# Designed miniproteins, single chains, part 35

Each design is a single chain, and the fold is of that chain. pLDDT is the mean over its residues in the fold that is shown.

## One batch from the design tools (miniprotein)

Design m1197
Fold by ESMFold2-Fast:
Structure m1197 (fold): chain A 73 residues (1-73)
Amino acid sequence: MEEHRRFIEEAQAAYEADPDNEELKVRFAREYLTLMGVPEELREEAVEAVRAGDAEAVAALLERARPAIEAAL
């Protein structure tokens, strides 16, 4: 929980400093999914969805990963 919250705070601060940096958002999304315990196969697919700006695809992938994320908490 603490590492998760710290990562979110750091990612938010970095994004606020450079909000138009989509590459930074993609990098933080990949690290965040790794921290949440999302399987490698789903992480790769989710990063591509984030890069494409497809919020629905990201939400669907997170829902598919939900059991693994909850088990990691």
Scores: mean pLDDT 66

Design m1198
Fold by ESMFold2-Fast:
Structure m1198 (fold): chain A 78 residues (1-78)
Amino acid sequence: SMEEILTEYVQWWQETDEPVDWRATVEAIAKMYKKPVPKTDEEAFEFFVEWEIERAEEGGDEELKEEIEKKAEELKKK
């Protein structure tokens, strides 16, 4: 589920210890990068996924990038 994905990535990144509050994390990232703050959970999820993919690619972590893409696609289709 979305919660499982976000919890795992938050722990893996070690940027925050609030794995159950993914919306606050997305909001903080949006404000830091001067992007519009997502208004719905669906928009916030898409924003988070895109940001995570960009970070994984920048870090050269192809496994993480593929896992994010796979989980995001599965979650959207259900």
Scores: mean pLDDT 62

Design m1199
Fold by ESMFold2-Fast:
Structure m1199 (fold): chain A 60 residues (1-60)
Amino acid sequence: SLSKEEVLELILFVMDLLQVDSITKEQALRLLKALGFNPDPSILDELPEILTKEEIREKL
């Protein structure tokens, strides 16, 4: 399974591809699953409903 750091780095990568500064947790999860990743539910439970690049970078 992916670590919390790996999940956050993947979300940042997806945000860069979409050219957005924020996305919803649901959008991030759907995109990660579409790319073949299945993040641990416990990691997802720690994330806010809306994810910003600044907040993610602070958690890395």
Scores: mean pLDDT 78

Design m1200
Fold by ESMFold2-Fast:
Structure m1200 (fold): chain A 87 residues (1-87)
Amino acid sequence: SVEELEKRLAELGREMTRLVQELADAIASGDTARVREAIARLERVMQELEKIAKEAESLGHPELVERARDMIETVRQVVAEARAALA
């Protein structure tokens, strides 16, 4: 249902915000292991967002597809910047 998808998007948004902060803290402290763990968790968030985008598309809710895609793009950018910081 659209209500279920909206709840899942909100939950993933909160998780994404928490993980982005965790990643920033890990980079600032030079904790490479924590950086890699935060990246892996953000990549799992991205996979869940892709599932939501597919389900929203199947149910005919383009607004939820767009929201999920915007969040995926944000995660992609954050992960790319973090990976560059590790190199």
Scores: mean pLDDT 88

Design m1201
Fold by ESMFold2-Fast:
Structure m1201 (fold): chain A 78 residues (1-78)
Amino acid sequence: MTPEEKDAALRAFLEEHGFEDKPLTPEQREIAEAIAKALGVSLETARRLVNYLRSLGFTLTPEQAVAFAEALLKALAG
């Protein structure tokens, strides 16, 4: 997938799933920035993904959140 295709796939997934859109804490912003940098997706898409993970009750490190996002993209690509 291109970065544009990754961003579109994640946005489509997030639009299909209900979650609360809250402002991020500084720690959560670092996670969103790590996802955006690792995957080449927009910071807005990464921010929404962090809110989605928060809605599931997950507290993840930046490394764990990046791994989750990569696994999710593989599932969406298949």
Scores: mean pLDDT 80

Design m1202
Fold by ESMFold2-Fast:
Structure m1202 (fold): chain A 89 residues (1-89)
Amino acid sequence: SELERARKEAIEALEKLNEAIMKEFNLKTPNPSIDAAIEELKRPEIDREHLERLLEDLTELEEDESLSEEVREAAREAKEALERLLSLL
């Protein structure tokens, strides 16, 4: 289904973003807010408001010139995947 594909793509994009952040800042643990969003997307019922707040955070990461191009691009990809998922809910 289109919804199932969009959910999977959103999870994969957020996981990629966590990996990019961890690599850039030499962190041992993923970003807690992004990790919580990944867990939310694995639930049968999705909290739309939680995902809409995450989109705002992802926009801030995409626009943060102090971050690497790799992190900013991963944030953009995650934002686009979440926007697609939200359009199907």
Scores: mean pLDDT 85

Design m1203
Fold by ESMFold2-Fast:
Structure m1203 (fold): chain A 59 residues (1-59)
Amino acid sequence: MDPRIAALRSTIVAGFRIARRSGIDLDAVAAQMRAVWSAQGIPSADIDAIISDARAQVA
């Protein structure tokens, strides 16, 4: 597994858990992370896969 992709997955899962505790919309968090990662040149398909996996993990 790409270490960068593993780190991104861990980061967004942690972010989603914090957002749920704070009553923050997960869609808003996902949109923010997508914008940041897209600006950093991470492929859209990888971002979509990471976000979908993270949503399933925190549901």
Scores: mean pLDDT 78

Design m1204
Fold by ESMFold2-Fast:
Structure m1204 (fold): chain A 96 residues (1-96)
Amino acid sequence: ISPETLRKLANLITAAALQAVAALWTGDPEAVRGAIKNVEEVADLLEQAGHTEAARRVRELADKAKQYLDQGKVEEAANLILEAVREAGRAVDEAS
């Protein structure tokens, strides 16, 4: 992964994590929507960098989070985003 892509990934992962934590504390569905957008962008960058399996896992978690959010389950959606963040972070660490 290029240094520029790593910087973008780190920024998006951090933003998604903070938004998910905010959603858990406030119950704000807009915080989860922001987090979903950021992890979807993480998945796209991971796919472009050749981390296809990690990208698929992150997208699957984001899609499940959208389904829970549509049901009004903000806490469950936020926890799925935190799982996506952990998966993405693991892929970044493995890539150097």
Scores: mean pLDDT 87

Design m1205
Fold by ESMFold2-Fast:
Structure m1205 (fold): chain A 70 residues (1-70)
Amino acid sequence: SNEEAIAALRERLQAKLNELLAKGVTDLSTWQIEFERIIREHRKEHPSVDEALLTRAVNEMMVEMRDRLS
């Protein structure tokens, strides 16, 4: 379902955020590259998910994740 695909993406991004923070990575460009890679992979794995809904959720997640760096 759309909800399950979006929830799975949020968990993947949260896990990567926690991993990078644990390694002491605070460089915004590194975070952006890693998050964009995960989002691309997730879109490829879930081609049937509503693209507009996923894009909106991704934009919200990216803002939330970036705010945790400041």
Scores: mean pLDDT 80

Design m1206
Fold by ESMFold2-Fast:
Structure m1206 (fold): chain A 86 residues (1-86)
Amino acid sequence: SEMDIIRELASKELGVDVSGLSDEQLEELVALIREAKELARKGEATDEQLREIAERIREILLEAGVPEEEARKAADLVYNSAKSLL
């Protein structure tokens, strides 16, 4: 399905198993990743905004049962990737 493709792409991008996320959680996760990239590309991203997006991603992953260390690493990856676009 389309959601299975999105799930695989998100897992590869974040380096974490997202199979435990609901479709709603996965859609929210992907939207946050996209928001971080868009803000960075537009030159509108502040460090604070990127950290807030990363924190939300961490919360979603933790709620889905992803181990705390893996959730933190995935969130940090999104933050660092977006920051590299500034």
Scores: mean pLDDT 84

Design m1207
Fold by ESMFold2-Fast:
Structure m1207 (fold): chain A 60 residues (1-60)
Amino acid sequence: SMQERLLEEQKARLREQKTVQGALDATYDAMVLAAENNMSPEQIRELGREAVAVLEKLKA
């Protein structure tokens, strides 16, 4: 589905971030896209988990 494709694209974008600021900006953009495209609560939680994992990796 379009939502599944958007989820995969946004998760990939999050994984490419090299700075905390970049990861935060990508997270905000991903949440806006999720809301605009009516992504499921489960898909939104997946984006949140990916964002947290990326932020934790960048803090290490």
Scores: mean pLDDT 85

Design m1208
Fold by ESMFold2-Fast:
Structure m1208 (fold): chain A 107 residues (1-107)
Amino acid sequence: SKVEELEKLMKELEEILGRIVEALVNRDRERAEAYMEEFRRVIEEIETLLPKEKAEKVRELAERLLELAREGIEDPSADPLEVANELKLLFLEIYDVVKEAIKEIES
């Protein structure tokens, strides 16, 4: 089921986000970069399952999230908890777009 695949990918994305946050808090650049690559891969899979307009919105939000995570890694003065909170807010926006797509498929 397309819905089951989207739900599975969103769960994977949430787990990867948690690992990005953990790596940022621990200032582990290598692990953060590795998980950001995994995040991008899962986003690309989600995009193939969405209508074009929702896929474009998810991509835009994901690019913003990854840019913020990268800035958090590169700026030694960045508060990792503040960065983590902003990443979570962007993830919730991605989640809402995917949730609306699932609702439309189930209708």
Scores: mean pLDDT 87

Design m1209
Fold by ESMFold2-Fast:
Structure m1209 (fold): chain A 78 residues (1-78)
Amino acid sequence: AERSDEGIRALAEHVAASAITLLRQGRVDLAVALLRNFLSSNPEALPYLRGDTELIELLRQASATSPAAAALLDEILA
């Protein structure tokens, strides 16, 4: 890919912020779909999502009621 590492980080931060907003609104399935679609196209972004403490904490909270959020969290933390 011609994309710089800084470009991947910036894109990951933007997607994480959008997912955090959706999770805070209780739109768990939309947040999970957004993150899965992003990671499918940009697997190199995984370390940046893993490093987002707020995103990980909100996914842990959502995992109590959403199997999809639990599966995604396990994938991100693996």
Scores: mean pLDDT 83

Design m1210
Fold by ESMFold2-Fast:
Structure m1210 (fold): chain A 57 residues (1-57)
Amino acid sequence: SKEDLLAALNEAGRLLRQGRLAEAARLIQEKTGVAVDPDASADELERAGVRAYIELS
Protein backbone atom coordinates (compact mmCIF):
# COMPACT_ATOMS: atom_id res chain seq x y z
CA SER A 1 0.00 0.00 0.00
CA LYS A 2 1.01 3.63 -0.43
CA GLU A 3 1.05 4.14 3.35
CA ASP A 4 3.38 1.16 3.83
CA LEU A 5 5.60 2.46 1.03
CA LEU A 6 5.85 5.92 2.60
CA ALA A 7 6.69 4.41 6.00
CA ALA A 8 9.34 2.20 4.38
CA LEU A 9 10.91 5.18 2.58
CA ASN A 10 11.06 7.15 5.84
CA GLU A 11 12.76 4.19 7.54
CA ALA A 12 15.16 3.75 4.59
CA GLY A 13 16.07 7.44 4.86
CA ARG A 14 16.92 6.96 8.54
CA LEU A 15 19.07 3.91 7.72
CA LEU A 16 20.90 5.87 5.00
CA ARG A 17 21.63 8.68 7.46
CA GLN A 18 23.11 6.08 9.84
CA GLY A 19 25.30 4.64 7.05
CA ARG A 20 23.37 1.35 6.96
CA LEU A 21 23.24 1.19 3.17
CA ALA A 22 22.74 -2.56 2.74
CA GLU A 23 19.79 -2.59 5.15
CA ALA A 24 18.24 0.44 3.42
CA ALA A 25 18.63 -1.28 0.03
CA ARG A 26 16.96 -4.44 1.33
CA LEU A 27 14.04 -2.49 2.79
CA ILE A 28 13.47 -0.61 -0.48
CA GLN A 29 13.54 -3.85 -2.49
CA GLU A 30 11.17 -5.65 -0.09
CA LYS A 31 8.59 -2.84 -0.07
CA THR A 32 8.81 -1.59 -3.67
CA GLY A 33 10.06 -4.52 -5.73
CA VAL A 34 12.68 -2.21 -7.27
CA ALA A 35 16.00 -3.99 -7.76
CA VAL A 36 18.72 -2.15 -5.84
CA ASP A 37 22.37 -3.14 -5.54
CA PRO A 38 23.32 -3.63 -1.85
CA ASP A 39 26.58 -1.84 -2.73
CA ALA A 40 24.70 1.21 -4.06
CA SER A 41 25.52 4.68 -2.76
CA ALA A 42 23.16 6.61 -0.48
CA ASP A 43 22.27 8.88 -3.42
CA GLU A 44 21.32 5.91 -5.62
CA LEU A 45 19.19 4.39 -2.86
CA GLU A 46 17.35 7.65 -2.22
CA ARG A 47 16.70 8.05 -5.96
CA ALA A 48 15.40 4.48 -6.23
CA GLY A 49 13.00 5.04 -3.34
CA VAL A 50 11.64 8.27 -4.83
CA ARG A 51 11.19 6.59 -8.23
CA ALA A 52 9.29 3.68 -6.67
CA TYR A 53 7.00 6.06 -4.78
CA ILE A 54 6.16 7.93 -7.99
CA GLU A 55 5.49 4.68 -9.89
CA LEU A 56 3.20 3.33 -7.13
CA SER A 57 1.38 6.61 -6.49
Scores: mean pLDDT 73

Design m1211
Fold by ESMFold2-Fast:
Structure m1211 (fold): chain A 55 residues (1-55)
Amino acid sequence: EEELTERAIEEAKRALDAGYPVDAIIESLKELVKNGEISEEGYQRVVEEIRRYAA
């Protein structure tokens, strides 16, 4: 679970660097939660990291 959360953070950072808006990245992360790929706690952690990265 920790490993999947770390991968999601790195992929989200790549998407930001590629010019995707934060809102689109958050929508993709919600799909990962629905599919059981990451936990709700993992989702919160990814959102916090991308907000810090985008600031």
Scores: mean pLDDT 78

Design m1212
Fold by ESMFold2-Fast:
Structure m1212 (fold): chain A 93 residues (1-93)
Amino acid sequence: MKTLIIDATRSLPEEALLTPQNKRFEEILEKIKKEKPDKVIVIGSGLFGTNAALAAAKAGVPEIVIIDRSEKSANFAAEQALKAGAKKVIVIA
């Protein structure tokens, strides 16, 4: 019912070292925890998109959708989300 969309396609030029400890990851995690969405859609599965999917998984989002042109990149982000405890991850590539 409640869906949050995160556009992760190269929006910020200086995101080369996003880790779970970075402020951007914390911002996404806080936003997801505050909104408590039933579904998170992540567009783009680069470093930022992978961290957004990981944040959604750690926040306990029931369904995570990853959309990327690269199936390999999207599958990597999905794998990381599942390892972080995600219940359901859907890849669209």
Scores: mean pLDDT 73

Design m1213
Fold by ESMFold2-Fast:
Structure m1213 (fold): chain A 100 residues (1-100)
Amino acid sequence: SAVDLVLEFAKEHAELFKKIEKHLSEEERKEFSDTVSKLEMEMYYHALQGDLAGAIAAAERLREYYLEKKKESKDEEARKLLEEMVELVDRLIAELRALA
């Protein structure tokens, strides 16, 4: 289901976040966590309502956020982890589109 896909994404993102957080300042970690949590919650609520288009739109905004953070980062390891996060959200978008 779309809900199961969003929940699995959130678990996989949390694993990547634990790796990236040591490369971020305390302020950057809070801002990143707050932004991702907001977008994951939007994806979750749209998925619960059967609104696949809304869930995909929230996932695409999260993708843009990861790409922006990658452009801002001067840390090579953080950039690699952000690339993995982009790949993770691209997989989610493809799986959600397959349900539509």
Scores: mean pLDDT 89

Design m1214
Fold by ESMFold2-Fast:
Structure m1214 (fold): chain A 72 residues (1-72)
Amino acid sequence: MEAAASEEEAAERLKEYILEVGKILNKEELAEEAVKVIEKAYRKQEEPDEEEKKILEEFEKLAKPLEEEKLK
């Protein structure tokens, strides 16, 4: 399988994963917010603030059971 060629490709793959999980969990709004945080941090090289980090953490906690299932 092709690995991420660059850090930008890795971020893009992560965004796609988040959106897919959001659809499965019926949490697409939260997934879109998480994607925007990642895109903002990556494109502008800005560190996410505490509220943005909390969005990412909440999404990760919610996605964790599905992530374990998907990665089998």
Scores: mean pLDDT 68

Design m1215
Fold by ESMFold2-Fast:
Structure m1215 (fold): chain A 71 residues (1-71)
Amino acid sequence: ARAALQARSDAIAARNADLPPEEQARLRGQAYLPVVRIMSEKMEERDVDPTSAEARELADEAVREAVAAEE
């Protein structure tokens, strides 16, 4: 799951190598937007502290869900 997300981010950067660094960073960030959204929703629903070990588990869950949604 994480490897697929990283590969997607890297592919976006490679495809847009001719763009300014700021634009490249924005496009790379788009690969992580679904993960951030899912994680934020789960943390709010479950009232989880963002710095806790539970938040790391939710991040792993969000990555799996974001990758699955693209299959």
Scores: mean pLDDT 68

Design m1216
Fold by ESMFold2-Fast:
Structure m1216 (fold): chain A 93 residues (1-93)
Amino acid sequence: MEKEYAEKAFEAAKKGEDITPIINEFIKENNYNKEKFEKFLELLNELLYEEVLKILKKEGKEEKIKLLEKMKEIGPSIATNYDYIVEEEKKKK
């Protein structure tokens, strides 16, 4: 599951699409498990790193900037969503 969601989020990020819905779905399906979320992030980061290397060899600077920009957006959005979902779950208890 972590790998499938990481690949789905990676493909969306490559297209410049918002990955927030994919992240939220993964967190909910994994019952807000932080360790599984960290594994998802690790797999996503590996996919992004491999793509950066491929793009650098083929397209150069512009695609690298675009991918790095998306990586920055992913980081803050992921942190915000995780904390928000955890707080909402705490309110239910």
Scores: mean pLDDT 65

Design m1217
Fold by ESMFold2-Fast:
Structure m1217 (fold): chain A 67 residues (1-67)
Amino acid sequence: SILEAGKELSELLKENNGVVSKEQLKEYLQKMGFSDEEIEEALEKFAKNDETLSTSEAVGIWDYLMK
């Protein structure tokens, strides 16, 4: 469910002190059924660093993709 997926993302962020690698987030989103193109577009809009993402950036990407 969407609620369960959001909980998993929150747990991933908590485990990594509010920072996730671009690779970890991309793999998570791919597992959730998003295409590489959708993920890349979201990363371009929200990610300031190509290596890591903050909690706010990861949440922004999630919200963007879920619209």
Scores: mean pLDDT 73

Design m1218
Fold by ESMFold2-Fast:
Structure m1218 (fold): chain A 90 residues (1-90)
Amino acid sequence: SSSITQQLQDLEDQLDSLGVEAIRAINDRDASTLESIRDQLDELISRLNEILNDPNATPQQKAQAQGLISRANLIRDQIDSAIAKIRAES
């Protein structure tokens, strides 16, 4: 549906923004900001999983949602690694 297409675009834009914020927080060694970004990524992944389980979503929309989940998980793994390093050096 057109509403799912708009939701996917909004989630992609949010993911792109969170990725940029994560790089900045890693460079700033800001574990608290990284933990906040991780929580926002978890919510974003939850929303994408709702699209994957939506019977009204097209195969193309579900494929896009899966791609965004993969990207979000990659960023989340990078954040978790960075938090562990920052905490170990504190």
Scores: mean pLDDT 90

Design m1219
Fold by ESMFold2-Fast:
Structure m1219 (fold): chain A 93 residues (1-93)
Amino acid sequence: ALEAVLRAELALRAERHKSPQEVVDANEARIPELAREQEELAEEIREELSEAERRALDAIRGLDAERVRAVGEELGTPEAAASVAEVLERAAE
């Protein structure tokens, strides 16, 4: 069940990695107010992620790095999965 939290986080990270520059350029060129709203939303998500990361870390303590990488491959987010897997590997030490 808690694997769903990991999948959601990896999906959000993948969306940011896919086209961060294109999103910024488009908003800056057309609607600067929208870019501002996205910054405010990112701050709100960051606050929410601080608490969710604590819960997600406890939840994924039973997941090993290989499982995290497998989920990343399934979602097409290998880079995001690698960063989470490294955290789990350090926690196992």
Scores: mean pLDDT 59

Design m1220
Fold by ESMFold2-Fast:
Structure m1220 (fold): chain A 78 residues (1-78)
Amino acid sequence: SEAERRRLEEEERRLLERLREVRARVAAGELSDAELAELAAELRRRAIELALRRGLADLERDADAETRAYLEALRAAE
């Protein structure tokens, strides 16, 4: 839906803003290797989740009823 597309765009914008913050802190030498590894893992998980949700939303738009039901079940699971 248009509403879901806008929510995904807002979440993408927030993720990109967080990435810019982390990169700025790296450039300033404010993060230890351990802190950077933890933040990188968190951001990677968020990016994968967002990409999956976007992909599922796009597939649902063009899918038949059976495929749409399957994608909805998959999204509900993860």
Scores: mean pLDDT 73

Design m1221
Fold by ESMFold2-Fast:
Structure m1221 (fold): chain A 78 residues (1-78)
Amino acid sequence: MSPGVRRGIEDARLAVETARAAGDKGLEKAARKVLEQAEDPSSPLVKTYGDNIGGEIQAGVALIVRGVTIATTGQPPP
């Protein structure tokens, strides 16, 4: 698995955990969908784009994690 995809998977896992802790089932589902896409080596997206997907997933997941953290704690993540 490419390093970018691996990083994207790790960030997607963090987003799922953050959404789950916040009790936001809709956001948890969205984050889990991103994680499933990143973890599926037979996914056309992973197979076609490789490291490019990892970078895009990382950026998207970071925004999700930030949003959930602000909504849940009232403070931005450090």
Scores: mean pLDDT 63

Design m1222
Fold by ESMFold2-Fast:
Structure m1222 (fold): chain A 71 residues (1-71)
Amino acid sequence: SKNGEEAERYGAGGVTYAQSGDAARARELALKAGEAGGDPEAGEKMAEYGEQGDVAGASRWAREASLAGAA
């Protein structure tokens, strides 16, 4: 769905910024991913893990936001 695609796009961008250490942009995109996917909690968790440098955790929550928008 469009919401799932937008959540995936924002999620991928957020993970990329987290990997580069740009926590502010990673957080912004993580929250947008949650909003687009209809799961703001997933976006907040993605932002939290990204801020901690846990890229794997951030990626898992980005996927959850995308799946929520696709369901």
Scores: mean pLDDT 74

Design m1223
Fold by ESMFold2-Fast:
Structure m1223 (fold): chain A 89 residues (1-89)
Amino acid sequence: EKKKKLEELEKEAKEYYKLYEAGKMSEEEARKKVGELLIRELAIELGLSKEEVEEILKKGIEEAYLELRKRLVEKIGIPEGAEITELVK
């Protein structure tokens, strides 16, 4: 189920990007829609609600990054200080 939801979000992101490249969507509108999709993707990946991710992001960029990284380590079991890039491999 999680994989299907992530595939749907990726599909939506690609459609917004195509509309933006074609000049059918403003940069501001594209940024807003992609931002909403990224929040939803993070919520799914971390097992959080959209509201929880938004609350973390409201604390500021550095604090949000550290909090999301901590939750990802807890969820995936990756030790602190490990290369997060390996999660994509």
Scores: mean pLDDT 67

Design m1224
Fold by ESMFold2-Fast:
Structure m1224 (fold): chain A 66 residues (1-66)
Amino acid sequence: MRLEGVLRGLGARLLEREYGIRPGERVLVTVDPANPTDITIESLTTGVRVRLRTTLEGLRELGLEF
């Protein structure tokens, strides 16, 4: 499953600092239904990909809007 979203808030600042994905950038979130806690976030601006062990709910708590 692939979802397009925008990062805001404190989670966006963390992802900017660690991975270079800037607040307000559009990102593509990819979730494998077989491993729903293994999530890939891709910047649609830079193409940088990051794998995170989290849930879609966890990403929403970090400030992902989709």
Scores: mean pLDDT 72

Design m1225
Fold by ESMFold2-Fast:
Structure m1225 (fold): chain A 87 residues (1-87)
Amino acid sequence: SEKEEKIEGVFEQIKRHVEFQKSKTDDVYEVISAMLATAKLLIKLEKYSKEEQIALLERVIEYIEKEFPDATDAIALLRQEIELLKS
């Protein structure tokens, strides 16, 4: 769908920015933090709905689970942020 294409496009932009940060640090939590901060900034600038914000954060979690499977604490914190948005 058009909304799914929009979310994936924004995610790819976030991924490109985060790949640059990976070149500067081996700390996986710093990379994840940069990804989340970039996602939140783009959401604020582009006037996303609550549902679109949740979808983007879920896409970020999916990526983290695939690329950083040992970052279980970070994944748990991101899932908590989604639940707070749903409240």
Scores: mean pLDDT 75

Design m1226
Fold by ESMFold2-Fast:
Structure m1226 (fold): chain A 74 residues (1-74)
Amino acid sequence: AAPSPEELLAALEAASPAERPEKVVEVLNWLAAAGGSEPFTPEQQAALIADLRADPALMERMLQGAIEYLRALA
């Protein structure tokens, strides 16, 4: 079943700090699909997760952006 914005938001809020980069990339894939774009490849997803894990400030900005966007859609 297609996830709702509310379900994705709940998943992000429930995720541990270690899981959040993967959940943010999951939200970005959902947004890409909803916008008619192709989802990220496994290689692109791994690279994004690594970048988010390496940069806590970027991780926080991406997380807050995803939360705000999902709240606007809910």
Scores: mean pLDDT 78

Design m1227
Fold by ESMFold2-Fast:
Structure m1227 (fold): chain A 55 residues (1-55)
Amino acid sequence: LIEYIVKLVQITSGLSVEEIQKLSDTELKSIATYLSRLTGESEETILKALKELKK
């Protein structure tokens, strides 16, 4: 799931994994909202996956 969400962010935004890891919580939430609309997954699930990347 995390790998899939990361690939979607890269495709839609053009950001590298390192750039995604440097985003603020507010920016990650905005991306999660956008991807939720594209994938039909919950915003909470996507945001959780993105936050796991920063650990």
Scores: mean pLDDT 74

Design m1228
Fold by ESMFold2-Fast:
Structure m1228 (fold): chain A 86 residues (1-86)
Amino acid sequence: GEKEKEIEEILEEMERLVKKIEEIAKKNKDPRIKELLLEAEVLLGMGKISYGIGLLTGDYDFALEQLKKQLERIREILREAEELAK
């Protein structure tokens, strides 16, 4: 369905952003950047769990709402990591 595709697109974007944070963390040994990477990885994991619950229940509305919030937080984390890497 369309909601499943939207969730998959959000998860792909989350994975893309986490990879960017990971690349920053590889080049910068600031422990704050490592903490931000761990938070982003946890949020991605939570997003995958929310999608799994949606698949089991057929109710994607809750999963979609949670994923959108998690994506926005990962975007903030990337901005914070980029700022610290200056």
Scores: mean pLDDT 88

Design m1229
Fold by ESMFold2-Fast:
Structure m1229 (fold): chain A 80 residues (1-80)
Amino acid sequence: SAREEALRLAREGAEAAARGDYETAARHYVQAADIFLNELKDPAAAGVALAEAARAYRRAGDEERAQTLLSRAHELFQQA
């Protein structure tokens, strides 16, 4: 199911972040957020996933992508 896929991607993102692979972590979290928002219509879950992706990009040294995703996560939390 879409929910199982989104949760799998979020778990793989967390596992990548735990081993310091922040670029891979960010990609998995962004993919999870897309499924939460566009297939499951869950802006709160999408916002959480984007906030985790932003944290991963910041740890990877990509502050611009981190700021963009944090802004988007904040907008989604306002919709929840």
Scores: mean pLDDT 90

Design m1230
Fold by ESMFold2-Fast:
Structure m1230 (fold): chain A 100 residues (1-100)
Amino acid sequence: SPEVQQTSYEGLERVIGLLKELKKKMPEFAKELDEIIEKLQKAIDNKASPEEVIELLEEVRKKLEKIREKAPKEYKPLLEEFVNVIDYWIESLKKLLKQS
């Protein structure tokens, strides 16, 4: 569905924006965050399917959880909040795909 595809890319762009803000707050993780941002941008550029976008968001979620485990205690709530935002987009996209 073109509408689900467009919503997938809007979700990726929003997550990219959040990761760029996270990079400003945690410059020590800039390299790991830049690798994630690059993968998300490539998915948009390569016209990834909604299913591929969901798989990529699930991969990003796992990487953010690993960063959270290594992060200083003060950043853990912020990282948890960002993981929750990604979870929201994954569930929203899965719901849209079931309706299509």
Scores: mean pLDDT 84

Design m1231
Fold by ESMFold2-Fast:
Structure m1231 (fold): chain A 100 residues (1-100)
Amino acid sequence: SEARKELLEEQLDELKELEELILDYAKDEKLSEEAIEEIKKIFEETKKKIEEIMLDPSLSLEEAQEEVNKVIQESLEKINKIIKEETGKESNMRQIISPA
């Protein structure tokens, strides 16, 4: 489906923007190289899961979008935990991914 390919490209572009914003924040907060590598690995695994979900012919577009949103949310929770453990402070993920 052309609609599925277009939506997948949009989801991957959004994920790439999220990765860039989070990695910039991690660098500014001086996270360890190990923590930065863990965050990159989470994004790589998330990208793979999104591709698998979006290309699953058994899922409707609506179901695929809901599963993608869950995967992204779970990934952001894992990243937030890494940031909290490294910085000792609660990260405002909303501010990181949607800077004013």
Scores: mean pLDDT 81

Design m1232
Fold by ESMFold2-Fast:
Structure m1232 (fold): chain A 108 residues (1-108)
Amino acid sequence: SDEEKKEEAMKYYEEGEKYFEEGDYEKAIKEYEKAIEIFEELAKKGDPLAQLALAVAYAKKGEAYAKLGDYEEAIKEYEKAKKIYEELGREDYVEILDKKIEEIKKKL
């Protein structure tokens, strides 16, 4: 069911957060990718909570890439999160991501 898929995606997201906290950014990225795959499927079905969760997961994946020094990949993931927040009318989060992208561009 879509509810079971949402629970599975949340579990992957939480595992990603745990690896991020431990400093294992490569494992965090892999777990966020698993969450993203499921949230993307649910968001395409029109679930607005899955769309929001998808944006959050892309932003966290970008943060993990930034921690690894993979600045170009970090920007790509932040741009994906930003696009979703723009679609949701979340100007507050768009501004936060614009600032994150600008700060990383200074390191390139």
Scores: mean pLDDT 91

